# Designed miniproteins, single chains, continued (3): the designs that were tried, part 38

Each design is a single chain, and the fold is of that chain. pLDDT is the mean over its residues in the fold that is shown.

## One batch from the design tools (miniprotein)

Design m9376
Fold by ESMFold2-Fast:
Structure m9376 (fold): chain A 55 residues (1-55)
Amino acid sequence: QTVITKNCEEGEIFTATCDGTLTFTNSETGETLTISIEKGEKVVCPSGTLTLTCS
């Protein structure tokens, strides 16, 4: 399973390189949010860490 981790600044646009799940970790609160994503979808980053897990 391919895992891609990126540091995001608030308002950065991330484009998914694969179908899978996207997990955001908020750097201030430590909260994690997980969404399903398709290859080519764009999301606006919250401040923190983004992890893309390919299906």
Scores: mean pLDDT 80

Design m9377
Fold by ESMFold2-Fast:
Structure m9377 (fold): chain A 74 residues (1-74)
Amino acid sequence: DIKAIELALPLLTDPDPLVREHALRILLSVEIPEELKPRIVELVLPLLTDPDPEVRELARELLLKLLGEEALKL
């Protein structure tokens, strides 16, 4: 659902870690079109160094889903 993706993307930069966690869980629960994967990867990469450990874990899981083997090189 593209609307769920559009809603989640701005939440990835929210100051509340619970909001960022929610955004990542939305993106993990939906099928992401190939054309949107590069943009989502760009937005999610900085979350690998997020101060919240749950955000970091969810970001890692999402990158594995989007990149597969290439995510192991992060």
Scores: mean pLDDT 80

Design m9379
Fold by ESMFold2-Fast:
Formats: structure tokens, sequence, C-alpha cells
Structure m9379 (fold): chain A 62 residues (1-62)
């Protein structure tokens, strides 16, 4: 399954790598992480970008 991640908090490269490894350990592919402002518009725009990239599932981190 292709998984996209949206974060409304800034993530370090180390935190991004941990997210990638966790998703891959569950047998899924991480297709991207998008960091956005905690607004409905920014979150929806990020969801649409991940869907265009082929995301089957989208995780939101707040």
Amino acid sequence: MKVGVISTKPLSEEEKEKIRKLIESLGHELIGIIEVEDTEKAIEEAKEQLKKLGADEILLIK
C-alpha cells in the first residue's frame, strides 16, 4: 500500500526517517511527507498532491 504523510508540525530529517522506517516495517511504501500550516485549506491541498502521487492511504500528524 502507498502511504502519504501530512504533518502540521515541522519534522527533523531524523523524525522523517523514523516515519519512513515504521511505514516500511508494516509492509507499506512511503511516497512522501508534506509539512503544512495547520489550516483546512493547506491540509486539503496536501491530500490532493499525495493522491496525485498515487497515495492509497494518508496519515495526518498534528
Scores: mean pLDDT 83

Design m9380
Fold by ESMFold2-Fast:
Structure m9380 (fold): chain A 72 residues (1-72)
Amino acid sequence: MKHGDVEQVSDNVFKVYGLAGATVSLAIPVSSYKSIEIVSPSGEKVDYIIKNNRVYFYTGDEEGLYTVTFTE
């Protein structure tokens, strides 16, 4: 998979491929949500920021699929 590739798992769950040491950016695909959770390939919670209806996060030392969950 390439960096930034997105796979939709459900209406509110997405998997995004991230290369290690890189910033991932994902357009927020839902019109309403109360919280966002990003989980690394190893299962650790990842900090993120939101700007202009996009989520940004840094992968650090992990390459792989990050799970982004939007909770209503």
Scores: mean pLDDT 82

Design m9381
Fold by ESMFold2-Fast:
Structure m9381 (fold): chain A 75 residues (1-75)
Amino acid sequence: MKEEEEKKKELEKSKEGVKGVEGTAKMAKEYFEKDEEMGKAALRTLESGTKGVEEKGPEEYAKKSREILEKVKEL
């Protein structure tokens, strides 16, 4: 009966992952306004974080992270 504990830990990690994606997206937007190369570096970090949430998180968090990433890519 350790499966329920594992699922809870995965959900908590996914929630923290989404917060990280939101913070990185805000930073990437600010960097793109000041320096394109810094913005690109922040975008790579955002892509890595989004992929982590997408692979391990529930679909709701994966979808939210993808939407955040796509909005930054449009900059």
Scores: mean pLDDT 71

Design m9382
Fold by ESMFold2-Fast:
Structure m9382 (fold): chain A 60 residues (1-60)
Amino acid sequence: MEPELELGARYLQGATYLPSPEVEKGREKILEVAKKRGITLDELRKLPYSILLALIKEEE
């Protein structure tokens, strides 16, 4: 698993992290996948972490 993606996914789902290059990179990649799938930020925040990771993996 990519640590950057994990940090970005948790940050998007409301985990309290200080902004860092890894968190920002992971968040940006997840937002790109979400935009391709037509998923809004609010929908991303409601998804279980495992489902969010599955969406990223499907894009691979």
Scores: mean pLDDT 67

Design m9383
Fold by ESMFold2-Fast:
Order: structure tokens, then C-alpha cells, then sequence
Structure m9383 (fold): chain A 89 residues (1-89)
């Protein structure tokens, strides 16, 4: 699908460290399919790498709302919550 093509382009850009461009492609995928749990998870990962932790948290929560058994999103959410707790110490 076109959403899958945008997701794959976003993954390629993220792998190259082009985080802002990766976000644009993940958002394009989500405009086509807003229930694309993998795109929400991958958006969260790039946002977390940029230090946008609150936005990353929202993206991971959206992935888990769509697919409660999305193991990568659950792991990423758990890690981010722990990092936020440690930063508040």
C-alpha cells in the first residue's frame, strides 16, 4: 500500500539519522492509515531520539491503543517512562 511505502521510506531515513525527514514520512503514512500501529511506534522512536519525550509517549500510547499486544511499542513506552522517572530524580 501507499502507507507501507511511506513507512519504509521513513525507516530508511531514520536509519540514515535523518530524523526530521523520517517523521515527515511516518506522518504521511498516518494520514493515509491513522490506525497503522507500526507507524505510530516508529514515529515515537524518532521523536524519542530527538528528545521529544512527551510526543514520543503519545505516539507509543497511540500504537498500543490500536494494537495492545504491540511488543515493540510496549517495550519503548516502558523504557521511556523509566527514563522520565530517572530524569525527575
Amino acid sequence: SEAEKYLEKGKELAKQGKLEEAIEYYKKALEIDPNYAEAWNNLGEVLAKQGKLDEALEAYNKALEIDPRHMEALHNLSRLVLERILESL
Scores: mean pLDDT 87

Design m9384
Fold by ESMFold2-Fast:
Structure m9384 (fold): chain A 110 residues (1-110)
Amino acid sequence: SDIEEGNRLRKEGLEALRQGDYEKAAELFEKAVELYEKAVEKNPSDEGLFNLAMSYINLSDAYIELGDLEKAQEYVKKARELADQIRDDIQRSLMLMGVSVNENAIKNAK
């Protein structure tokens, strides 16, 4: 499924991010985002929406590390816009923490 493939790519992206391979991480997260966007457009689910939001945060993290603050801001904004669609309070709070951390990092890099 698109969600299962997205989960695999996101996991690989997180490993690349941990290893400092930010360009590879960004590419893997962009592919995961595309799959999650396709999945939530076809059938919006709490899992798909949360994984999409977290993938936007992960992609923003990679772009912050690459110094592409414009792209980082674009993706953190996309994650923020999904907040109201996430029904689980813990998942929404975790995602909004990621948004806040990245918004602050982008502001401090300017």
Scores: mean pLDDT 87

Design m9385
Fold by ESMFold2-Fast:
Structure m9385 (fold): chain A 65 residues (1-65)
Amino acid sequence: SEEIEKVLEKLKEQDPALYAFFQRLIDSIKASLPDDLTPEEQEKLLNERIKKALEAFKKVGLIPL
């Protein structure tokens, strides 16, 4: 998602440690995705899970965005 990419780029500039944390989180989500899904379905599910994680962290004040 273009929206997710923009958020991550801002985090990379503003808080490199938090950016590194989210990269590791994304890698963990990717590893947990079902391997029986099509690449398009995997990308959709990955983006949905990343978005939910970002929204949760924003709600608790961990993201300054």
Scores: mean pLDDT 76

Design m9386
Fold by ESMFold2-Fast:
Structure m9386 (fold): chain A 64 residues (1-64)
Amino acid sequence: IEKGDIVEALEDIPVTAAGQTAIKKGEKLLVEAEAGPGHVAVTSLETGKQGIVPKSALRVIGRV
């Protein structure tokens, strides 16, 4: 998973850190950048909100 990937959330991801938003299972997200080991910064394509999520909870479904 890298910048420019379009990903789908595999599970509900709660708010766990500053700058994170709650993400629902099945939500489609754009990967903006890496956000530390095993995490990426994403923008929801459904809500426009930003969050930091573990790469393990995401599946690549497309690319920009």
Scores: mean pLDDT 72

Design m9387
Fold by ESMFold2-Fast:
Structure m9387 (fold): chain A 70 residues (1-70)
Amino acid sequence: SEERKKIFEEVRKELLPDYEARMKQRIAEVREKYKDKPGYEGAIELFRTVADVEGEFWEEVRKKVDEKLK
């Protein structure tokens, strides 16, 4: 559906600035938490945090698109 594509792109653009800010904040928090800690724990938590924020973003986009199509 062309209408679904248009709404999807509008919602994605609307949520993108907050997503970028949230990603930067969450990454900075993980880096601060592990700044003086040796090993790979910090790197693992960083990758998990990125995946979590991405998942949260796409779930929010999906929910808003579905709401606008009702």
Scores: mean pLDDT 84

Design m9388
Fold by ESMFold2-Fast:
Structure m9388 (fold): chain A 89 residues (1-89)
Amino acid sequence: MTPEQRALARIIAAELVFTAALAGLVSPEDAKQFILDVAEEFATPEELQRIKELADKAYEALKSGNKEEALKYFREIVDLLLEAARRRA
């Protein structure tokens, strides 16, 4: 598996974990930690800082039951992770 393929597989796993959190099957804290673990594997320090800020916002939205805001922040995280994965090609 190439570094890009591994990164894409980890991003897909993060999307599944986030979807489970939206459904109430995974805690917001566990979902946040999983997303950050994925980001730490291949994001730059600057990307990781931005992802941490967005993950905090998504976490607060999940805790508050605001699924629309949580999805908005998670979408921005996925975009940043996909950009990072492309650089690993």
Scores: mean pLDDT 83

Design m9389
Fold by ESMFold2-Fast:
Structure m9389 (fold): chain A 76 residues (1-76)
Amino acid sequence: MKTPQEKVTEFLQALADAIAELGPENRDEIVERTVKAGKELGIPEELARKVADAALNGDTDALSKALQEARKYLES
């Protein structure tokens, strides 16, 4: 069984892979891949979009907050 932390780590890896494959300028495609990966891991679309947007904007505070929300959701 995957822990909430393992799921968040797998989710972040999927986001990193999408950015590496597509380039950060392909925002819409990266967000869609991230949402799909999040759905498979049990992360809601809204939280997956927040994580992707924060990462692509370089907003470290928003990224940390969105990741904490995703982790808490997976723990509930």
Scores: mean pLDDT 82

Design m9390
Fold by ESMFold2-Fast:
Structure m9390 (fold): chain A 56 residues (1-56)
Amino acid sequence: SLLEDARKSLEAGKKALAAGDYAAARTAFHHARVLAEQAGDEELAKEAEELLKQAL
């Protein structure tokens, strides 16, 4: 589902961020945000946006 895919992308981004791979983290968080917005999960979309700002 879109929500499951969004959560998986968010988790992948968090792992990339912890590893210092900011490029991979940004891509994953951007993907998570788009999927969360399409699924109508505003809370998940906001979390992804906040994490994306940390990876800039």
Scores: mean pLDDT 85

Design m9391
Fold by ESMFold2-Fast:
Structure m9391 (fold): chain A 58 residues (1-58)
Amino acid sequence: DEKEKLAEELAELAAKLYKELGVEVDKELLFKNALEFIEEDFERGKKYLEHLKETLSE
C-alpha cells in the first residue's frame, strides 16, 4: 500500500529528527500520525517526503 509505505518513511525520518533532539518517541505513534497526515494531505505529504529525501540524500 503506497500510503502505508510513505507513512513508514515519514515516521522513520521523524524518529531520526526526534532522536537528534534527544527525544525518544513511540515509533507506532509516529507511524499513526504520519499515516493520518498522508491520508488527509496525500499529494502534499508525498511531495514533502520526496523533497526531504532529495535534500537529505548523500
Scores: mean pLDDT 74

Design m9392
Fold by ESMFold2-Fast:
Structure m9392 (fold): chain A 63 residues (1-63)
Amino acid sequence: GAAAGAAAAEAGAAAGNDNRGSAALYGMQTKEYGGEEAGRRAAEAALRGPDNATAAKLAQQAA
């Protein structure tokens, strides 16, 4: 769910990830289409991106 995506984004914040908000958002969006696990994977993938554009691309690929 959204909480799982947000939790993954919070973990990324410890590493100085500026796309924490984007990761949480993509986790929420992906959860609606692919379920909770897909949302979590998308959020985790987004947190690995160095910027919003890369985060969005990684989130979509992981979903």
Scores: mean pLDDT 61

Design m9393
Fold by ESMFold2-Fast:
Structure m9393 (fold): chain A 72 residues (1-72)
Amino acid sequence: SPIEEAERLVEEAERHKLPDKDIASAYTLLARKYYDAGKYEKAVEYAEKALSLDPSNEEAKKILEKSKEKLA
C-alpha cells in the first residue's frame, strides 16, 4: 500500500540516520499518503514532524494547511 511504502522510507531514513532534510522529506511523503487516504489527523501529525526538522518544506506546509481545512 502507498502508506506502507512511505512508512518503509521513513524507517530507512531514520535507521541510516539521514540528514534532517531527508527525514523531513520522508515524513512529508507519509503525510501526503495519509492525506490521500482521508486520514487527516495523521497527515497533520507527520506534516508537523516534517516541519520541525525542515521549516522551509513548502510541500509539508501545503499538506498541513489542507489537512487542517478538512478537519474544520
Scores: mean pLDDT 86

Design m9394
Fold by ESMFold2-Fast:
Structure m9394 (fold): chain A 65 residues (1-65)
Amino acid sequence: SLAREAARLAEEGRAEEAARLLREHMTQQGNDKRGITAALGALGRGAEEAGAHEAGRQLRDIALS
């Protein structure tokens, strides 16, 4: 699944790639910016819980941009 792929990228420290993949997929599915921002925030929290703290922080920063 794309969510699993994005989580894997985030856990590998590839936060920008994870954000891009999730954003592109959600845009194609018709999600608005608010929905995409919420999903990026959730992805960042998941990365932090898995121990990828820097990637999680970067994902939160990207979500707010």
Scores: mean pLDDT 84

Design m9395
Fold by ESMFold2-Fast:
Structure m9395 (fold): chain A 74 residues (1-74)
Amino acid sequence: MAALEEVAKTAPLKAAVLLTLKAAGRPLSARELAELLGVSQAAVTKALNELEAGGFVTRDAAGRYSLDLAGLRA
């Protein structure tokens, strides 16, 4: 099922985005994350939007994303 395959693809990407942001310790753009992870900017942007809605990341005025430590509580 295409929908299930897309969900499965997106779940590992969300984890990879969080780990990359944690390792970097600084705000990264969707473009930088896409380059680091070897995926499309559209896929990264979708994952970032879902993570931001969940309170795991925050977006700054420059359009860069960082870990929201309050959301992670770790």
Scores: mean pLDDT 71

Design m9396
Fold by ESMFold2-Fast:
Structure m9396 (fold): chain A 60 residues (1-60)
Amino acid sequence: SDEEIKELGEKYGLSERQVRSLIEALKSISEDLMIALLQHENGLSEEEARELLEELKKLL
């Protein structure tokens, strides 16, 4: 899990701390809100945001 968090962060230009924060956020916000947050706060495309969301869901 720590290695998967690191690899995911490296792929999307996020720190391990940022990836862990997103996993925690997914427990309390909708998928649509998470996609919007990833696009607007982290500068990801809609496609990249959807791909990251699916990878984050696997780490829950």
Scores: mean pLDDT 81

Design m9397
Fold by ESMFold2-Fast:
Structure m9397 (fold): chain A 55 residues (1-55)
Amino acid sequence: GHAATGAALAAAVGGGDARAARERAKGQNPEESGRIGAEIGGTPVEGAIQAARAM
């Protein structure tokens, strides 16, 4: 259903994308990891919850 698809997409975008971006930045450039982490919201779970609520 549309609700289930939307929830899965929001979780993937908010959680997976944020986590992958943080890990990638931390490995490549520690100085950028703090900046990217602050912009993403710190935790992947937090981003996923905010995305779901914004729906």
Scores: mean pLDDT 54

Design m9398
Fold by ESMFold2-Fast:
Structure m9398 (fold): chain A 51 residues (1-51)
Amino acid sequence: DRLTPRELGVLALLRQGKTNKEIGYILGISEHTVKSHVSSILRKLGLTDRS
């Protein structure tokens, strides 16, 4: 799956070493919402498709 623009923004900030809390502050969303986006990103990149 392709990443959404929001997921790309979250991924870019993660690559910069930002925490979920900092990403939430920068993007104006909750830390919980950031964690949800991180989970979706990992699934779309195939990093969590099978446990």
Scores: mean pLDDT 77

Design m9399
Fold by ESMFold2-Fast:
Structure m9399 (fold): chain A 108 residues (1-108)
Amino acid sequence: SMMEKREELSRLIEEGLKALEEKDYETAIEKFTEAIKLAEELGDQYSLALSLLNLGEAYLYGKKDYETAIEYYRKALELAREVGDEVLVERAERNLKEAEKKLEELKK
């Protein structure tokens, strides 16, 4: 089952990404939440960071929950830096800045 768990993680991420593309944010939240738990069990820091980043996007666009999205983006950024994935770092930094700006605009 370690191999079966890795295959399940890949499927959860693929299904979550498809749900985001289809703007099915409820399904995206469900799939990435499950992917996060499995990535933690497997010690897969890359998949954990990716899933947190995409979960943040689902909360931002699906629920307009900027504060929750910011928290997920911060966690994703920290992990992306630990993994050393520059593309994921840049994506997390960009998404975090955009969400923070939108939250600031809503407070006016």
Scores: mean pLDDT 90

Design m9400
Fold by ESMFold2-Fast:
Structure m9400 (fold): chain A 57 residues (1-57)
Amino acid sequence: SMAEARALAEEALRLAEEGRLEEAQKMGVKSVLAGMSDEEVAELSRRMREIMARLGV
């Protein structure tokens, strides 16, 4: 569902902010598979890249 996809995407971003990048990547994949739109996938990818850049990776 869209609600499930959104919850998984927010969890992925939370894990990334904590520096748990492997878990964040797995959760991000699950959010995409749960039914994210192309625009939502692009936004998740953008936010994830910004977090990784801040963490120096």
Scores: mean pLDDT 82

Design m9402
Fold by ESMFold2-Fast:
Structure m9402 (fold): chain A 68 residues (1-68)
Amino acid sequence: SAAEKLKALAEELNKDPRFKAELVGDDTLRITSSGDVTSLIGLALRLIGDYPDLEVSVEGDTITVRAK
C-alpha cells in the first residue's frame, strides 16, 4: 500500500543525518534538511524518478511526498 511505501521510505531517509522524514497522517511524508537546499533538491529529483506513483513537491526547505 502507499502508506507502507511511505513508512519504509521514512525509515530509510532517517538513516541519513542530512534529512529528517516524518509521516503526517496516513498518506503524506514530510522531509526536511539540516540547512542544505542543494541536497534537498537532489533528493526530490531522485524521489520523482524512483517513485513515479507518488506525488513529490518542494516548498522552501521541505519536500512533501503524497500518495496519488
Scores: mean pLDDT 79

Design m9403
Fold by ESMFold2-Fast:
Structure m9403 (fold): chain A 62 residues (1-62)
Amino acid sequence: MQLSLEEAKERLEKLFEEYKKNPTDEARDRLIDGLNQLYEEIPDELKEEFAKYFRELLEKYS
């Protein structure tokens, strides 16, 4: 079942917040795995917008 863009963004933000609170190698791996899973579950037409959102979060939290 495909996720909505809104749900995918919320889950990604949560993964990023968890990583920021405890930036371990394990937490980084969970973020990457979660990102990949979310990317696969969103509709193809929304993948580019989701990738842009990920880059925005990366800039904001770097």
Scores: mean pLDDT 78

Design m9404
Fold by ESMFold2-Fast:
Structure m9404 (fold): chain A 71 residues (1-71)
Amino acid sequence: MEERLELEIEAALAAMQAAVLKSSPKPDPAAIEETLARLRELLRRAEELGDEATVRELRELIRELEELLAE
């Protein structure tokens, strides 16, 4: 339970960081890469815990930031 709560809090914070990057006209590629690395680690932990809702959210955020980085 403690691990799941910490994961969900970290995921929410990472989602806020992703939202800030997406709202920027010229986001720093290094900041995008750092946030992507964080999201990928959180995704691995969410999959291990079987937290399907968090897995779904993290996968969508990763996709959005990868698209942002490709531009």
Scores: mean pLDDT 82

Design m9405
Fold by ESMFold2-Fast:
Structure m9405 (fold): chain A 65 residues (1-65)
Amino acid sequence: MIDEKEVAEAMARMMMAIGNLLKSKGKLEEAIESYEKAAELARKNGLEELAKEAEEKIKELKEEM
């Protein structure tokens, strides 16, 4: 039901927050890993905007490494 998707959305948002924190600490590889997990979870649950946001952050960090 919708609640399962809402839980997945909250988890994806938490993974993105962890990625943002790791990025701020200069831990780019760990940040990318957190964003990749967020993107995968978002895609599996039809959260296209969150998936796109996570993918954009991954692309940005990989281009800056």
Scores: mean pLDDT 82

Design m9406
Fold by ESMFold2-Fast:
Structure m9406 (fold): chain A 68 residues (1-68)
Amino acid sequence: NAKKALEYAKKALEYARKGDVDKALQYLGKADQLFQEFSKVADDDSIRKALEELIPLAKEAAEAILEA
C-alpha cells in the first residue's frame, strides 16, 4: 500500500528532524519495504506517482539524519 509507505516516510522525516536517527532509519526501512511490495503489483503510472512523493521525503529525512 503506497499510502502506508508515504505515512512511514513522513514519520521518518519527523524523527530525523527531532534527531532520533534510530527511529528515522527504522521508519525509512519500513517505507522502502512497503513501497517495494507495492511496486511488484502496481502499474507504472501508480509507481511513478508514489515515487514523486516518496523521493523528496526520503531525501529530506536522509539529509536531516546526516546533520544530526
Scores: mean pLDDT 78

Design m9407
Fold by ESMFold2-Fast:
Structure m9407 (fold): chain A 90 residues (1-90)
Amino acid sequence: PDFQEAIKYLKKGEEYFAKGDFEKAREYYEKALKIAERLKDYFLMAKVYRNLGKLYEAMGDYEKAEEYYKLAEEYEKKTIEPLVEAVKKV
């Protein structure tokens, strides 16, 4: 149930971001991130970090945006790395 709730929060954050409501977008992204962290879902964490990076970039906070983009890249690598190693050994 928590995973579905995290996905709903992520989508709501994206909707508010598209509307230019950056404060509500941040609120929903942070709610999605808390659930992703509890679930240790690296794929979902990467998605939320990428969206937070875009949010802070849109707000003009380029330093914070870069920090979140780096986190997104790190967690994306954690998600893909087992698949890359499996293919490489076949």
Scores: mean pLDDT 80

Design m9408
Fold by ESMFold2-Fast:
Formats: sequence, structure tokens, C-alpha cells
Structure m9408 (fold): chain A 71 residues (1-71)
Amino acid sequence: VSPEAIAASQRGVEHFNLGRYEEAIADYTEAIRLDPTFAVAYNNRANAYSSLGRYDEAIADYDEAIRLSPT
């Protein structure tokens, strides 16, 4: 994962912890744009969508996270 994608994801986590879910989604979206294989960013964005009651988007991101990081 690129340093820029990690930085964007970390900003997303900070916004999420402050309850700024829309800003968190924007930061996670930037992380995914920088690294489309960043499974953790999809999972974290799904959590933010879920916190806003946007369950369809949350499910899609959880599915993508599992696809990218199968056990």
C-alpha cells in the first residue's frame, strides 16, 4: 500500500473517531483511489457508511474488502 493511501486512511480514521463520518468517507475514498486493492480502506469506509445508515453502500464495501483479502 502506498504511503499516500495510508495517510488518507489515517485521516479517515481520525474523522471517524470524531464522528465526522462524511469526512471519513471522503478520506477513505481518496485512499481507495490511490490504492484500489487497499482492503482495510474498503472495510473502514463500510463502517462509516453503516454509521450513517447507508447500508447498501456499506454492504458493497464489505464485500469488496472480503474479495481483496480472502482467508
Scores: mean pLDDT 85

Design m9409
Fold by ESMFold2-Fast:
Parts: structure tokens; sequence; C-alpha cells
Structure m9409 (fold): chain A 56 residues (1-56)
């Protein structure tokens, strides 16, 4: 998957409340080389912000 596809899928999972699934997707994408370390960190920070907003 492209970086953009990973990012979109992570955001959709977070919006659905599937936070664990979103975290696993980022980890798998980083491990497979579909995203760089920097891209994975950025996506994870975006996910964490969205998760915090949804939880509150």
Amino acid sequence: MSVDEIREKVEELVRQGKFEEAKKLIEEALRSGDVSVEEAIEIQKEMDKLEEEIKK
C-alpha cells in the first residue's frame, strides 16, 4: 500500500473506534516498508490526536 492509502485507512479505523487495529496497521506498514519511520511517526501522531479528540 502507498503512504496515502495507509494514512487514509488509519484515519477511517480511528473514526470507527478501532484504535488497536489502526496501531497494528501502522506497525505492519513500517515493518513491510510501505511507510518510512518519519511517515509512521507522523501518522501515529495524527492518530493519537484524533483518538484523544474522540475519547474526550
Scores: mean pLDDT 79

Design m9410
Fold by ESMFold2-Fast:
Structure m9410 (fold): chain A 55 residues (1-55)
Amino acid sequence: SIADDLLAEAERYRDVNPVVAADIYDSLGFLYMSQGDYDKAREAYEKSEELRKEA
């Protein structure tokens, strides 16, 4: 799925470029919001925020 592909890409960038990983988590959060999966959207946005603080 698109969500699975985005999660895999975010995982790939997590240690190499956390800003890029954060941008991918923002995209994942938006995707989950559009699907009505608000719990997963919140988790994705929280992960994005954490990665940006470490960048």
Scores: mean pLDDT 83

Design m9411
Fold by ESMFold2-Fast:
Structure m9411 (fold): chain A 71 residues (1-71)
Amino acid sequence: MTEPQVVVSPVDEATGEATVVASAPTAEAAEAAAREALEADPRLDAEAARIEVYPAPRGTYVAVATAPARP
């Protein structure tokens, strides 16, 4: 089974938000990987995060999560 791939951006100085991109073979796995990465990053408010999942080429899914920085 293909392992989920996760990339976390720095916090954007203009918006105060960071973006997490996770890719996985299923939509559920991609969302779970993005959520886990958000919860693991102490800079980010995971509870305020928005997660959107999109189909990607070759039968994979990409979850894009946007979370504000913790105050």
Scores: mean pLDDT 77

Design m9412
Fold by ESMFold2-Fast:
Structure m9412 (fold): chain A 99 residues (1-99)
Amino acid sequence: SEAEDLVIEGMKLYHQGKYEEAKKLFEKAIELDPNYAVAWVNLGKVEAALGGDPEPYFKKAIELDPNNPLIWTMIADLYRSLGKYEKADEYYKKASEAI
């Protein structure tokens, strides 16, 4: 889908450190498909990279797709990378329970 293609390109920009450009693509993906939980997780990741609070975006992603282990592992991986190990472990546990 167009929303999925925008997320793929946004992830590429995120890995290049182009956070503002990545944010615009994730926002467009959400405009096209507001229920696309992966886009909400990626918007949270870019928000964290820009010094903002990712929690509202992660909460939205979990509400949209609570039984998807991919959403839980993506969030856990980010918290692990930020040194928030206890929070990361909680999300990894949720991912294992969702499988």
Scores: mean pLDDT 87

Design m9413
Fold by ESMFold2-Fast:
Structure m9413 (fold): chain A 77 residues (1-77)
Amino acid sequence: SMKEELKKKALELAKKALEALRAGDVETAIRYVEEALKLAEESEDKKLIKGMKAALEALRNGDLTTAEAALTDILKV
């Protein structure tokens, strides 16, 4: 379904955000999470939206440990 495709793409972007964050590229990680959040909102998956918002807030606040934990939690399937 369209919502399943949106979720899958959001998770792929979250994985890219985690990889960018681990490489020290916080600006790229923020951009990936912003895109992932938009797709998560379109998918209407409340858990995914909540996780993406938490990751984005942590990244914007410079709390990289919390951001990595939030992204890692999102990717646990």
Scores: mean pLDDT 88

Design m9414
Fold by ESMFold2-Fast:
Structure m9414 (fold): chain A 55 residues (1-55)
Amino acid sequence: MDEEIEELQKRADELMKKLREAAKNGDTQKRDEIFAELGDVMEELARLLKKKREE
């Protein structure tokens, strides 16, 4: 995969780890914020993967 895709995958992994930490700590506000960020990252990752497949 290209570098941009790898960077987004690493960011998603970091966000998932932070999401688990926030859930364990009962930090619902932080959890919800991380969910939103993760959603954006996953959407962009899906876009890039689709574009690479088409090109």
Scores: mean pLDDT 79

